# Designed miniproteins, single chains: the designs that were tried, part 112

Each design is a single chain, and the fold is of that chain. pLDDT is the mean over its residues in the fold that is shown.

## One batch from the design tools (miniprotein)

Design m3915
Fold by ESMFold2-Fast:
Structure m3915 (fold): chain A 64 residues (1-64)
Amino acid sequence: MSLEELVKEAKETLTKLAKEGTPKEAIEDLIEKFAEYLRTLGASEEYVKKVKEELLKAVEEALK
């Protein structure tokens, strides 16, 4: 699976969890865990930062 596919799956999973009532603190922890996982796969710090911001925005939008 490519990094882009992993990000898409993470976005879908996190937005689903947020809609199901998972606490925001738990969602943020999952985003941090996912960011560390991307780093172990060789993702750049710039890419990781972008992904974290994208996932946070997706979760916030899903709750509206």
Scores: mean pLDDT 81

Design m3916
Fold by ESMFold2-Fast:
Structure m3916 (fold): chain A 75 residues (1-75)
Amino acid sequence: SVEARIEALLATLSPAQRALARARLAEFRDAYEAGDYEKASAVLRELDSQLSPADRALARRMALLIAEELDRRRA
């Protein structure tokens, strides 16, 4: 599942970064599902600025998994 894949990626982050990423990805999901793509983009930019460079690729991958799942539900 998308949830299991996201949890596996989150598990590679430190506990503090994991909590932050989880909260921000939830905000991203809500905004994206509502069709508020400007807010979704802003949430990801803020998350990116708060993560280490190594974790930015993981955050990008998690966001893509969420967007793909929501796009499938929309179709």
Scores: mean pLDDT 82

Design m3917
Fold by ESMFold2-Fast:
Structure m3917 (fold): chain A 57 residues (1-57)
Amino acid sequence: VAGGKEGDEQIENFLKEWEKDPSSKITLVPGPGGTGAVDKYKEKLLSKGVKEDQIII
């Protein structure tokens, strides 16, 4: 997952899909700078009610 604007848009797009289909899964891949962006997006998804088993790293 790219950090910044593109990563934020990917997460928002997933959240829209998840609202329509609560069983939707997302795969978070570490970017060149390490896992910091993945960790932030995972926390954001969990805070919105996405289950941990729906987040694939």
Scores: mean pLDDT 73

Design m3918
Fold by ESMFold2-Fast:
Structure m3918 (fold): chain A 63 residues (1-63)
Amino acid sequence: SHHAEGARNGIRAGEALLAAGDAAGAAVYFSYAKREAEKANDQELAERAERGLREAQAAGGVV
C-alpha cells in the first residue's frame, strides 16, 4: 500500500541518518515511518520503526 511504502522509505531514511550520526533527523523519519506503518496496519513495519526510533532517542535524538 502507499502507507507501507511510506513506512519503508521512512525507515530507510532513518537508518541512513543514524549511520551518518544525525540522531535528531533519524528520530523524525522513524516517527513518520511509525505513523505510516500504523495507517498501513503493518505490525512488522511498525515494530521496525519503533526500534529505530528508540535507537535514535538513545543516541540523543529529540523530536
Scores: mean pLDDT 86

Design m3919
Fold by ESMFold2-Fast:
Structure m3919 (fold): chain A 71 residues (1-71)
Amino acid sequence: MSLLERVEKELQKLAEKIKKETGYTFKVTVSLRDGRVLVRVDADPDVPTDLYHEFSAEAGRVAAEVLREAR
């Protein structure tokens, strides 16, 4: 499994957990540019701003952890 696939899979698990707990849907897209992992978060229009920020922060932490473990 590629590093990007691992990041995307872990972020997808986080999105599924949040959907199960809150009913809100998050879609995460992971790409690589110039050696940097880029994460795009698309959310339902009705997602509260606080929840969006919490998810984005946690997604960044999860991605960083996967990248650290792959060393």
Scores: mean pLDDT 78

Design m3920
Fold by ESMFold2-Fast:
Structure m3920 (fold): chain A 91 residues (1-91)
Amino acid sequence: NVERLVELAEEIAEKSDNPELGKKLLEAAKKLKEAYEAGDYDKALAYAQEVADLAGEIIRTSKNPEVVELAREIVRLSQEIAAQIAEQKAA
């Protein structure tokens, strides 16, 4: 669910000990949602990967356990969204 991923990214942007990374994650999450809703699945897959990479960086660098858990959930959701997009492209 791209909506849930954006909600989690907004929470990270609010609570993050690295505001620049949190903002980049939120922008990537919003671009993913826009591409997905537009049916641009190639862009949506690229943004899902960018979201996963940024969330992975937050997991590695953040000292806030709450932010790390939110970022882990984003990685899981981005993988689920990527799988769903791959299914839609095959249909």
Scores: mean pLDDT 85

Design m3921
Fold by ESMFold2-Fast:
Structure m3921 (fold): chain A 89 residues (1-89)
Amino acid sequence: MEEARRLFAEAKAIFDADDNPSNEQLREGFELALEAVLLYLQSLPKEEAIEAIDRLIASIEEALPSASPFEQELGREAMERLRALKEEL
């Protein structure tokens, strides 16, 4: 749990460090945030993890139309990883 929180903090620091982050910085922050989310979900009971995954996917789907093309690609990748985790639970 603490490791997931640390990774979230690192991702936030990357996103907050620059008003115009490069695609490389956005990818790095995304990977850290996604790793933190996946670790957090794996720490939950199976039923709670599945509900959290479904809610996260729904939230990403709602946000995608307003995102940049690059952010939309990251969002689709996140949804794919979340669906894969759900299949393993």
Scores: mean pLDDT 76

Design m3922
Fold by ESMFold2-Fast:
Structure m3922 (fold): chain A 63 residues (1-63)
Amino acid sequence: SVREELAPRLLEGLLLQGVPEDVAREIVERTFREGEDRGDFSPIRLYEVTSRLVEDYRRRHAP
C-alpha cells in the first residue's frame, strides 16, 4: 500500500530533522488521515501535508 511504501520514508525524514519519535509518528498518522479525507495519496500531497505539520510543530516549540 502507499502507507507501507511512504510511511517509513516520511518517518525517517522527520527523525533526521530532529522531530521526536512520538511526535513524528503522530505527524505521519495525521498526514495519511488527511490523505483519506481528501482522497489524495499522491507523494507530493503527502509531503506537503507532512511539511506543514512539521512547520506547525517547530513554530510552537521554537527549534
Scores: mean pLDDT 79

Design m3923
Fold by ESMFold2-Fast:
Structure m3923 (fold): chain A 62 residues (1-62)
Amino acid sequence: SPGTQEVLDLIKEYNSTKNPTLEQLKELKERLDRIIRETDDPVAVLGAASLLVVLEKEIEKL
């Protein structure tokens, strides 16, 4: 689905970014939150929620 592909692209973007800034992490978090709210694809929701947990932990350490 489009939602699942978007989540995979965000995972790739996050993993390819070395030392992401707080602003970049917050932008990724907002994009993941949007996917969770707007998608009807449970695989996309699960993927987005999983990456969101990782991002929230990194933001809390900054």
Scores: mean pLDDT 82

Design m3924
Fold by ESMFold2-Fast:
Structure m3924 (fold): chain A 76 residues (1-76)
Amino acid sequence: SAAELARQLAEAEVREFIEERVRDFKATLEENPDLPQSEIDNLRTEYLDAVQRKVRALGLPPRFLEDLARRLEEIG
C-alpha cells in the first residue's frame, strides 16, 4: 500500500540519518582522543535532539531514539 511504502521510506530516511550521526560521532572521537567527557555528552545530546526532531516530523515511534542512545553510549 502507499501508506506502507511511505512508512518504509520514512524509516529508511531515519536509519540513514542515524548511521550518518553514528559515523560522525566515531570520527570525532577518533580525531579528538582528548575530548572532555562534558563535550562528548553535549555532542550526544545534540545528535539525540536532531534525530528526535526528524522522528517526530515523520511520525515514527521513539524506538529509533532508544537505539541511537544505546549505540552512542557503546561508542563513548
Scores: mean pLDDT 83

Design m3925
Fold by ESMFold2-Fast:
Structure m3925 (fold): chain A 80 residues (1-80)
Amino acid sequence: SALAASGAAEKEQLLADVRELSEEAIRAAEEGDHKKAIELVINARFMTLVLGSLAGPDDPLAQEARAIAREAEKRVEEIL
């Protein structure tokens, strides 16, 4: 159905957003912009919660998003 296709595209976009925010957070931390790095980590975590709510906690895309955000948070914390 069109609704199911729309939901799939939304999940993929949220995963892409989590990847982008996570990569930007690490870059901001490496550049010494600690405030930006923290804000981007928070935004990535928020997007993983949205994806988890939409997809369910056992959805592979939701699990991948959580793993990406968790790894980025860990790297940012190691740099800060």
Scores: mean pLDDT 83

Design m3926
Fold by ESMFold2-Fast:
Structure m3926 (fold): chain A 60 residues (1-60)
Amino acid sequence: MTNTELARGLMVLARIARIDKNHEALQSVGELAKGVLREALRDGDEKGAKYAQEAIEIAA
């Protein structure tokens, strides 16, 4: 699974959690997305990093 695929999955989970008003799930998704961002930056995966940043913003 690529960083982009992981980040896109987290974006979907963040949107669901936001609709459900589940603040604990939003926090968990945000932390996971930060992990994906760190790995994407380490890998030089600019596309994965951008999607991870989008997931963080949705979870904020």
Scores: mean pLDDT 84

Design m3927
Fold by ESMFold2-Fast:
Structure m3927 (fold): chain A 83 residues (1-83)
Amino acid sequence: MLSEEERERLKKILEKTIEATKDSSPEVAEVARQALEMLEAGEPFEKIIDFLNEAIKNEKDIRSQIELGALLTFMRMELTVMK
């Protein structure tokens, strides 16, 4: 289960991704938005990560795939540094 502080940091990562990609990569913004909704609904972190991994596998555009991979990496790193 995510702590309140971990949840807040993950929300900020997702919100920044949505804002940065909403005009240039709407598909990435949509995936990040769905991940944010899952996080706000109290879904387990592993389920959110699985969702992002599936989105990356199903993405056909290389740039969008790279941007989603970066998001996944940032979210994983956030949990690694928060103990």
Scores: mean pLDDT 79

Design m3928
Fold by ESMFold2-Fast:
Structure m3928 (fold): chain A 99 residues (1-99)
Amino acid sequence: DADRYRQLGDQLRSQGDYRSAGDQYRQGGSLYSQQGDYDSARDLYQTALDLYIQSDGPDHPNVAGLLYNLSNVYRNQGDDIQSQQYFNQALRRRRIHRS
């Protein structure tokens, strides 16, 4: 149940646990994506992205992973330009972190 992950994320965010909140939102976004609810998936992935950047900074592997997830959502919505942009951002961050 994707809504369960959103509710857990909301609770953790209210407690200042931004990393764990981001993890729950990412899981909820993944389930919405599997269900074809791409608007809800995108919203949860964008929220998780913001929380991971606040917790860990923009070059953290969790940020790269969410950029891949957003790329996949945009591809499934037929937005190839946005999909490619998010994919390229994910690849750049992954290379910087590993170098």
Scores: mean pLDDT 84

Design m3929
Fold by ESMFold2-Fast:
Structure m3929 (fold): chain A 94 residues (1-94)
Amino acid sequence: MLSLEELEKKAKELQKKILALMAKTKPIVDKILEHEELSKKALETGDDEAFEKALELIKEIEAQAPEGEKLQAELNKLSEELSKVRKEIEKLKK
């Protein structure tokens, strides 16, 4: 059984890995958010320029989808492992 100190070190290592992976996903997330904003503007105002830019961004998002899916799967795996480690830490603190 891992000590409390070993579990806390493992949690810190997992947090660093998650942050690094989130940094890699940021450009894809930023494009998704920009697409949402442009789509909303196009729907609310009928702005043709916003429609065209939203269509360009969705194509870029779709092209990056395989990379995004791999990064998301890794994030989910690390997040589940971190959750388990945190639960073990909570049990030991009681």
Scores: mean pLDDT 81

Design m3930
Fold by ESMFold2-Fast:
Structure m3930 (fold): chain A 107 residues (1-107)
Amino acid sequence: MEEAKKNLEKAEGYYKGAQSAYDHAQRVAEEAKKLGDEETAKRVQELLDESQANVDKAKDYYNKAKELYEKGGSVEEIKKFTEDAQSYADKANKLAEEAERLVEEAK
């Protein structure tokens, strides 16, 4: 069960990391809106909306891993949910990074 705890801690890390990246990108996007470039602001918002959806999925899989851990569930199932959380967190991070890149291009 030590392996289950380590996987749960990883799942939490992936979710929290993705949430942090999203929050940072959202702040950068808010600064871009002050520049008055509505086309860039719209594209950035679309990327952030997709990033948020992936953060929400990473959170869902972390919560599933946590519930299984609390019930003494399978290490393999907890590991699978941790891998799913990582996959969605990685997608969220890439979308957040692309949003920040578009803001940088906008001056």
Scores: mean pLDDT 86

Design m3931
Fold by ESMFold2-Fast:
Structure m3931 (fold): chain A 68 residues (1-68)
Amino acid sequence: SIFDKIEELEKELKEMLEKGEPKGKIWAKFVEQMSEIEKLIKTESEEERKKAIERLSEIYDWLLKQLK
């Protein structure tokens, strides 16, 4: 499901941060996965889309704080 993809993305980004991967590489991974998830979101119900967008916004805010 889309939520499984979002959870996997969050886990992968956290592991990259823990390994000390370059900021650009971490952002590239996020952007790549966001593009895939955005395509999937367009086919979901309004309620599911809102929930997915909220989770993605949470991850984005978290990354901004980590990679400032």
Scores: mean pLDDT 81

Design m3932
Fold by ESMFold2-Fast:
Structure m3932 (fold): chain A 92 residues (1-92)
Amino acid sequence: MVELTEELKKLLKIYAGLLGVDAEYLLENYQEILSKIPEETLKKVEEILKKGREESKLMTDTLEEIQKKLKLSKEETAVAAAYVLYKEKLKE
């Protein structure tokens, strides 16, 4: 379980803005939303994000692909993307 750190809050606010979702709602409900997303889905989010970076896609296009391909809500997409990128930063 990952604590809601300042860097993770920043990522959540950015993706909330890109997806047109309420950032305060995501910050308050982050743990609940994340708990509903399967680990296998998070792995697929990581793969789509990596491919988007390799292909120099806009983040908005990558987030839309995640939402449509994995059948996630906008809120779930924002939380999943923020969490995956935050975990990648912890490995660096």
Scores: mean pLDDT 81

Design m3933
Fold by ESMFold2-Fast:
Order: structure tokens, then sequence, then C-alpha cells
Structure m3933 (fold): chain A 100 residues (1-100)
């Protein structure tokens, strides 16, 4: 489904951001992203969760990842071109989710 596709795309972006944080030595931010992934996976795999609740959870996660990208960029821990690419992918996923 388009929801499942958005979920998988979002996890891939989160994993790329973890690698960028770890490369910069920001293991605290990497661990924070992993904790958000764990919470999202628990929500997404909950058979009692509605598609609306899953969409809200995914949108919340997109917002958190955008904030982390901006924070890493402000600290000089991520290259501007990499931050732009990740932000563009996150905005694309956000637009896809808002259409559901």
Amino acid sequence: SELDEAYEELLKVAEELIKEAEKAGDFETAELIRSFIESLEKLYNNPSATDEEKIEGLLSFVEKLIEIVERLLKKGLIEEEVAKKLREELEKIKKKLEKL
C-alpha cells in the first residue's frame, strides 16, 4: 500500500540520518532516532492501531527527523548538501502521507 511504502521510505531516511550522526560522533542523536524508530515500529505493527493513527505517527516522526536534520546542520555536524537531500526526501514523504 502507499502507507506501507511511505513507512519503508521513512525508515530508510531515518537510517541514513543515524549514519550521518554516527559519522559526526553524535551517538546521542543516533540513539534518539533509534528510540523513535522503535516507537514507530511498535505503533505500525499494532493490530489495534487504525490507519489514521499510523499516519499521525508517521507525520510526527517526519517532523522529528526534520528537526534533527536542522539541529545537526546548525551544529556543523552534517554537510549542507546531505541535509538538503534528507530534508527534500522527508518533505516528499510528508506530502505523500498528507494525501492519505
Scores: mean pLDDT 88

Design m3934
Fold by ESMFold2-Fast:
Structure m3934 (fold): chain A 67 residues (1-67)
Amino acid sequence: SALEEQYKRAKRLAESYRTGVEVNREMADLASPEEQKKYNAAADWLEKQRKEYEAKAKELEEQIKKS
């Protein structure tokens, strides 16, 4: 149960970060050069978080299958 809730949380966070990347990349495409740098920096940070939580979700999924 605790592992299942942690898995669901990690999956939700990964999806949230994925959406954040998409939004910031779209905003960067429409923005001034100064604003583009800010949006791309935000997207890069969010992409790092997305990958981290996707990895955590995979680890938790494997733990659930073993229990």
Scores: mean pLDDT 87

Design m3935
Fold by ESMFold2-Fast:
Structure m3935 (fold): chain A 111 residues (1-111)
Amino acid sequence: PKLTEEQYKKLLEAIKNKDFSEVKKILEESGIKIEDESKLFLYVGKAFKGDEKKAAEAAYEAYEAFKDKRAAEMVAAGYLGESEDISIGHLSEEVKKKAKEFLELGKKIKE
């Protein structure tokens, strides 16, 4: 599902504000089915599959909002196509590497 530019901006603001209800609403309005609400950032990553810059910005905003790199790792996992069944404690090295790349790119976009 492709978010509009307005939906994308609203999603980033919702992430900054830690407004999970708004994040869920925007994703569902864009046609994304949320199977596990505890993994919202996985669905954020899925929404931006094919748009690395937007995925990187979303990962960076998630990291900044929570000060937890696992939020960025979940965005990276969703972007790479991981399912809702992933174990947060046992993420692949590919997911961890992609999350680091997203944080570096997202930081450059914000600087």
Scores: mean pLDDT 80

Design m3936
Fold by ESMFold2-Fast:
Structure m3936 (fold): chain A 112 residues (1-112)
Amino acid sequence: SAARVEALLAKADRALELIGEALRALEAGDLATAIKKLEEAIRLLEEMLAEETDPEIRAKIREAIELLKEAIRAIEAGDLARARELLLEAVGLLQEIRAALEARLAELRAAA
């Protein structure tokens, strides 16, 4: 349903916002805030994964979750350069997820 796709899209948008906040926290040297924001983003992505049925979008969500978990490990290890690289990869992947959901929403609205 359109409402279900809108809910997934809202979660994707919030996850992107949280990753952006985590990147800003890393630049400020606030590692605790960065980790907290990434844990919140992972929770939203896991909720999306539970609701999404498309195997290609599910695979991208799983990859994004793993990138964020690797980023947290990099932060905990003090490898902030690696953490930033992983977060930028996750942002790119989440933008692809968002585009796929937007296209699905447009198709559902056009068919109504």
Scores: mean pLDDT 90

Design m3937
Fold by ESMFold2-Fast:
Structure m3937 (fold): chain A 86 residues (1-86)
Amino acid sequence: GPLSPELKARALEHLDAALEALDNGDVETAIQHVERAGTIVAIGGDTPLQREALTHLRRAIDALQAGNLEEAKSHLERAKAFVEAE
């Protein structure tokens, strides 16, 4: 499959940690977890679902850097859904 079960689980753990960090207003920790999730998804394979997840992860980072936490959460939830669909 596109993502192994192990890589999928690790990506989802980082996405959940990013969402927790945002609930605490910890933007720097959220960015670190989003970057780790993105690396795992990018090296794990290349499918339409993975490309959609990566697009939303990039938009989440852009939103976090701009201070748009609600937009970032929306993109992280979309990315998580695409990773879960793998």
Scores: mean pLDDT 86

Design m3938
Fold by ESMFold2-Fast:
Structure m3938 (fold): chain A 61 residues (1-61)
Amino acid sequence: GSMRKLVNELVAKELEKIGLEWDIELAEKNPQLMTPEQIERLRREVERLEKEIERLKKELE
């Protein structure tokens, strides 16, 4: 894809990661919102996004 498309995908994934990290923080402060297993699932999603972000950054260099 074009460089602009890669930059837009990078920004979108960074924002998605921030949102998930916010949700994890809220759930950790309120155990009634999510089970430990559900929180761990969100943490795995953050790790997936971090790997995709790293890949996109390497493609932009």
Scores: mean pLDDT 84

Design m3939
Fold by ESMFold2-Fast:
Structure m3939 (fold): chain A 71 residues (1-71)
Amino acid sequence: GPAEREAIREQQARDAVEGAGLVLAKEKGQKLEGVEVLEYTDTRIVGTVTLGGKTYKVTIDLLTGEITVEE
């Protein structure tokens, strides 16, 4: 039903932000400490990832696959 579809979409958004955070953690040689989803739509996911005590904003464009990271 609609609630099940929303739960699946929320989990997919969380998995996407965590995946982006793990890639960033590997590139920076740091541990992924936290993940939060702020917003998800059909075209965009916005979240935050915490690495080495610093929080980064991550934006994932679902149309292009582009990932933007902001400190």
Scores: mean pLDDT 83

Design m3940
Fold by ESMFold2-Fast:
Structure m3940 (fold): chain A 84 residues (1-84)
Amino acid sequence: DEEKKKIFEEKLKRLEENKSKLDESEKKALKMVKEGASEEEILEELDSLNPTSLVFLGEYALAKGREELYKKIVEKLKEIEEEL
């Protein structure tokens, strides 16, 4: 979906412009996306990322049509929500 890709690209640009205001987890997620990290690399880091970073990576997965990655991120978000 072109609209979803555009929304994600705009969000990515804003995060890059405000990199100094991001926390460590958000910077890590942004770096992985910018460096083209593999699905395996992203999955290995899910446990170290906060919910904001996970939402960002979920939007990335949707924009790239990465169904399996998106599913794993959603499962992690549900796990965090259920713990609270």
Scores: mean pLDDT 78

Design m3941
Fold by ESMFold2-Fast:
Structure m3941 (fold): chain A 71 residues (1-71)
Amino acid sequence: MLQQSQQLLQDAQGLLKQGEDAYRVGDVETAKLAYQGAIEAATQASKNPQTQQQAQQLKQQAQQNLQRVES
């Protein structure tokens, strides 16, 4: 479980960055998909106590960025 949760954290971080990069160049659709993916990966990573705190922080960042894109 730990290796899986660490991979999910890395996936969430990568998707968050991908969403930020897409949003910066005006690709709103790609940004939304990437932020949604980051939220899902972070939610799964938060199920493991060792990754929970980092996952919750990533999830909050992705949710804030998603709201920004949708506004």
Scores: mean pLDDT 84

Design m3942
Fold by ESMFold2-Fast:
Structure m3942 (fold): chain A 64 residues (1-64)
Amino acid sequence: GAELGLKGAEAAAEGDKEKAIELAQQAARSGGSGSATGAYDAMKGGLDKEEALRAAIEGARASE
């Protein structure tokens, strides 16, 4: 779960919203949706790349 969330966060930070959504769905299926969704929302909300990655890391830690 955590690896998919981190990859989703990286995609969101790069501005690839479609890939971030796809990875968030995969992470949700494996029980770790928080980090990818958090990073996507951070990008959509106008946070910078570092803030998006930090949100994803915190979500991944919460997931296992």
Scores: mean pLDDT 57

Design m3943
Fold by ESMFold2-Fast:
Order: C-alpha cells, then sequence, then structure tokens
Structure m3943 (fold): chain A 70 residues (1-70)
C-alpha cells in the first residue's frame, strides 16, 4: 500500500505542513514573484500528501497552487 506514518508522526507532519502553509500564504502577500514560489511549494506539499495516501489534502494543495499561478 502507500507509505504510511505512525499516528504520532502523522500528527507532527500535519502540524508542520499547516504552519508552512500559513507562512507561505503570508509571504505570498508581499509580491508577485513569491506567488510562483508559493505555487511550487504547494505542489511539493500536494505530492507529499499524495504519497501518504491523503488524496483529499493533496487535491486541496494542488488547487491552491493553481490559484497562485493565475
Amino acid sequence: GPTRLTPEQEALVREALAETKKRLDEIGKEGKSLDEVTAVSLRVAADFYRRLGREEQAEHYEKLAEEYLK
């Protein structure tokens, strides 16, 4: 099956990703060039969630990346 973390590791990863997403959203307000960097970072996060079997979260991050590129 897909790569799985322990519940404890999953919680830590979830917290780290939530904090990273918030920070990227804050940075994105500072300039147009940061929107592209943010989009790339969000796609990396989407791929990470997909590998963890979190398809719904992966789609959410992928959709956010598309918003930053438009």
Scores: mean pLDDT 69

Design m3944
Fold by ESMFold2-Fast:
Structure m3944 (fold): chain A 60 residues (1-60)
Amino acid sequence: AEELEQARKVGELLEKAFDALHNESVDKALEYAKQAKEVATTPEQLRAADVAIEYIEKKR
Protein backbone atom coordinates (compact mmCIF):
# COMPACT_ATOMS: atom_id res chain seq x y z
CA ALA A 1 0.00 0.00 0.00
CA GLU A 2 3.06 2.29 -0.07
CA GLU A 3 3.74 1.90 -3.80
CA LEU A 4 3.01 5.59 -4.52
CA GLU A 5 5.53 6.71 -1.89
CA GLN A 6 8.12 4.27 -3.33
CA ALA A 7 7.46 5.65 -6.83
CA ARG A 8 8.18 9.17 -5.54
CA LYS A 9 11.42 7.99 -3.90
CA VAL A 10 12.53 6.26 -7.13
CA GLY A 11 11.91 9.49 -9.05
CA GLU A 12 13.83 11.58 -6.51
CA LEU A 13 16.79 9.16 -6.56
CA LEU A 14 16.86 9.19 -10.37
CA GLU A 15 16.87 13.02 -10.36
CA LYS A 16 19.77 12.92 -7.87
CA ALA A 17 21.57 10.43 -10.14
CA PHE A 18 21.35 12.74 -13.18
CA ASP A 19 22.28 15.77 -11.05
CA ALA A 20 25.36 13.87 -9.79
CA LEU A 21 26.22 12.84 -13.38
CA HIS A 22 26.45 16.55 -14.35
CA ASN A 23 27.80 18.04 -11.08
CA GLU A 24 29.75 15.28 -9.30
CA SER A 25 30.87 11.98 -10.88
CA VAL A 26 29.71 8.95 -12.87
CA ASP A 27 30.37 6.77 -9.79
CA LYS A 28 28.12 8.93 -7.58
CA ALA A 29 25.44 9.00 -10.28
CA LEU A 30 25.54 5.18 -10.49
CA GLU A 31 25.21 4.98 -6.68
CA TYR A 32 21.95 6.98 -6.76
CA ALA A 33 20.60 5.07 -9.79
CA LYS A 34 21.32 1.74 -8.08
CA GLN A 35 19.58 3.00 -4.92
CA ALA A 36 16.54 3.82 -7.09
CA LYS A 37 16.54 0.22 -8.38
CA GLU A 38 16.79 -1.12 -4.79
CA VAL A 39 13.64 0.81 -3.71
CA ALA A 40 11.74 0.09 -6.98
CA THR A 41 8.72 -2.18 -6.45
CA THR A 42 7.05 -2.28 -9.92
CA PRO A 43 8.36 -3.47 -13.32
CA GLU A 44 8.02 0.09 -14.68
CA GLN A 45 10.10 1.54 -11.81
CA LEU A 46 12.74 -1.20 -12.25
CA ARG A 47 12.92 -0.48 -16.00
CA ALA A 48 13.35 3.25 -15.36
CA ALA A 49 16.22 2.56 -12.94
CA ASP A 50 17.85 0.05 -15.33
CA VAL A 51 17.67 2.54 -18.22
CA ALA A 52 19.26 5.22 -16.01
CA ILE A 53 22.05 2.84 -14.92
CA GLU A 54 22.80 1.89 -18.56
CA TYR A 55 22.82 5.54 -19.66
CA ILE A 56 25.14 6.59 -16.82
CA GLU A 57 27.52 3.65 -17.44
CA LYS A 58 27.92 4.80 -21.07
CA LYS A 59 29.37 8.08 -19.71
CA ARG A 60 32.37 6.31 -18.09
Scores: mean pLDDT 79

Design m3945
Fold by ESMFold2-Fast:
Structure m3945 (fold): chain A 65 residues (1-65)
Amino acid sequence: SEAHAEKRTEASKRLGEASMAAFGKGEDAKKIAELVSKAMEAVNNPEGFDEGLAYIEKLEKLAKE
């Protein structure tokens, strides 16, 4: 649906920002890449959207600490 497309776009923006922030803090590049790949795969599937958000949240947590 159009609503899902909009949510996917917002999730992708969040993922990009979290990835850049974690990278800037010197977090392990392999760990960042793994979380990004899992988040992108899950978010692109309607049934996996919530799982994708969980990976984005985990990446955001790495960027905060």
Scores: mean pLDDT 79

Design m3946
Fold by ESMFold2-Fast:
Structure m3946 (fold): chain A 100 residues (1-100)
Amino acid sequence: MKELEELRKKMLEIKNSDLPEKEKVRKILSLVNEFLKKHQSPEMIDKAKELLREIGLEDRVDVVEFAAEGLERAAEDFYRYLVEKGRLSELGREQERRAR
């Protein structure tokens, strides 16, 4: 698709710029997230991951997976983890009561 070619071009322009590395990564990830908010098909997600790998940001592929709808799911999973951790802390308090 033309949109993928345009995204790739913009990503390469940022990668080859004289900007600080941290700013380059931030701008590239922002472009990918904006692209995926408009193109949420599995095929588009996979192609966006390939583009990130091609430009050397393989460690950032997870951000692509959590684009748009995925970000909300990731937040929910994190909150579920905190609730489960709280439950384990309650079990610890019960063990302390038995020791006394």
Scores: mean pLDDT 60

Design m3947
Fold by ESMFold2-Fast:
Structure m3947 (fold): chain A 79 residues (1-79)
Amino acid sequence: SDEERLARILALLREAAEEAKANPQMTQSLIKSLEEAKNYRNAELVQKVMEAAQKGDEKLLEELAQELLDRMRRKEAAG
């Protein structure tokens, strides 16, 4: 199930990367809004997705997917 979860997260990150590439101005506005809301963790996540999209860095998306899965697992263990 963790492999299936990782695959789903990676698919969502790939979709987010395509959106960031298609609309970089909206993506920058989202980052700014998250920073203004002091949601620095999600602002950093969106910045990394945008960087991966601009560079075509599939490995960065895979690393982000693993980090998100690990965060979800920690949340489930704590709740």
Scores: mean pLDDT 83

Design m3948
Fold by ESMFold2-Fast:
Structure m3948 (fold): chain A 96 residues (1-96)
Amino acid sequence: SPLDRLRAAVEEQAKLLPPEQAARLLAALDRFIAAVEARAPDAEIDALIDEFAEVAVEAGVAYEASRGIELSEEEREAGLAATRALLRAVADEARA
């Protein structure tokens, strides 16, 4: 299942994060998956994709900063776009 593959990938990422950030990321993922499985309206799924992308990119920025790496604004924007595109593709595949 595309949703199972997404969950596994996000759970692996969450292992690299502080517990509070991991919990926020997994909670955003759970809301997205639940909406896709419930066949929620596209507008609701779009809003949840945006929420997940913000949480995921913020977590990634914080993780890299903890390692002494500063991400540029361009890299942050690219991360948001890539995350939104990935979740859109997963939602579309899961609903096909």
Scores: mean pLDDT 87

Design m3949
Fold by ESMFold2-Fast:
Structure m3949 (fold): chain A 83 residues (1-83)
Amino acid sequence: VTPEEAERLGREAAEVMRRAVREGSPVDAVAGALEALGRDPTVFEAAARAAEELAAESTPEEGERLRAGVALARARVAARRAA
């Protein structure tokens, strides 16, 4: 994937995560969206960065849930690597 494509896909993934938060989805589903859309590590990191940027522009409640989703997705990726 190109850097430009990864950045675009990352922004799209972050928007999917923000929609999930706004629709009242649990943090597990928000993390799941990042995992599903960020299967490529470059896209995953771009999506995590875009989600942090969206969190800063969101309400405190939306931002906290976005950050929690990113943290959970990162923890799951790390756990799978350790296994």
Scores: mean pLDDT 82

Design m3950
Fold by ESMFold2-Fast:
Structure m3950 (fold): chain A 94 residues (1-94)
Amino acid sequence: LSAQAVARLREVEARWDEAIARAQALGAPEPSEEERRVRRALLAAERRLYEAGVGADALRAFLERVAAILHDPSLSAEEKIARIEELTAEVLAA
């Protein structure tokens, strides 16, 4: 990834955390423990891919596949985390 792309994505992550904190302060529902675990796993996976220098096209494909995993109602939080970790390992091995 370019230094610009990495910096931009880190900005988005920081603003995302700030937005969630503000929403919760205004009475938005607290995310479940399961939802928090899935989010932490995704952020950890993204950091690993950025640190490994994964290209923009591969990162886009990863995020599209992650979106499908997150929106699958048949998967538990644990299954979603496992699939995200498996996909991360697949991309890193490519």
Scores: mean pLDDT 73

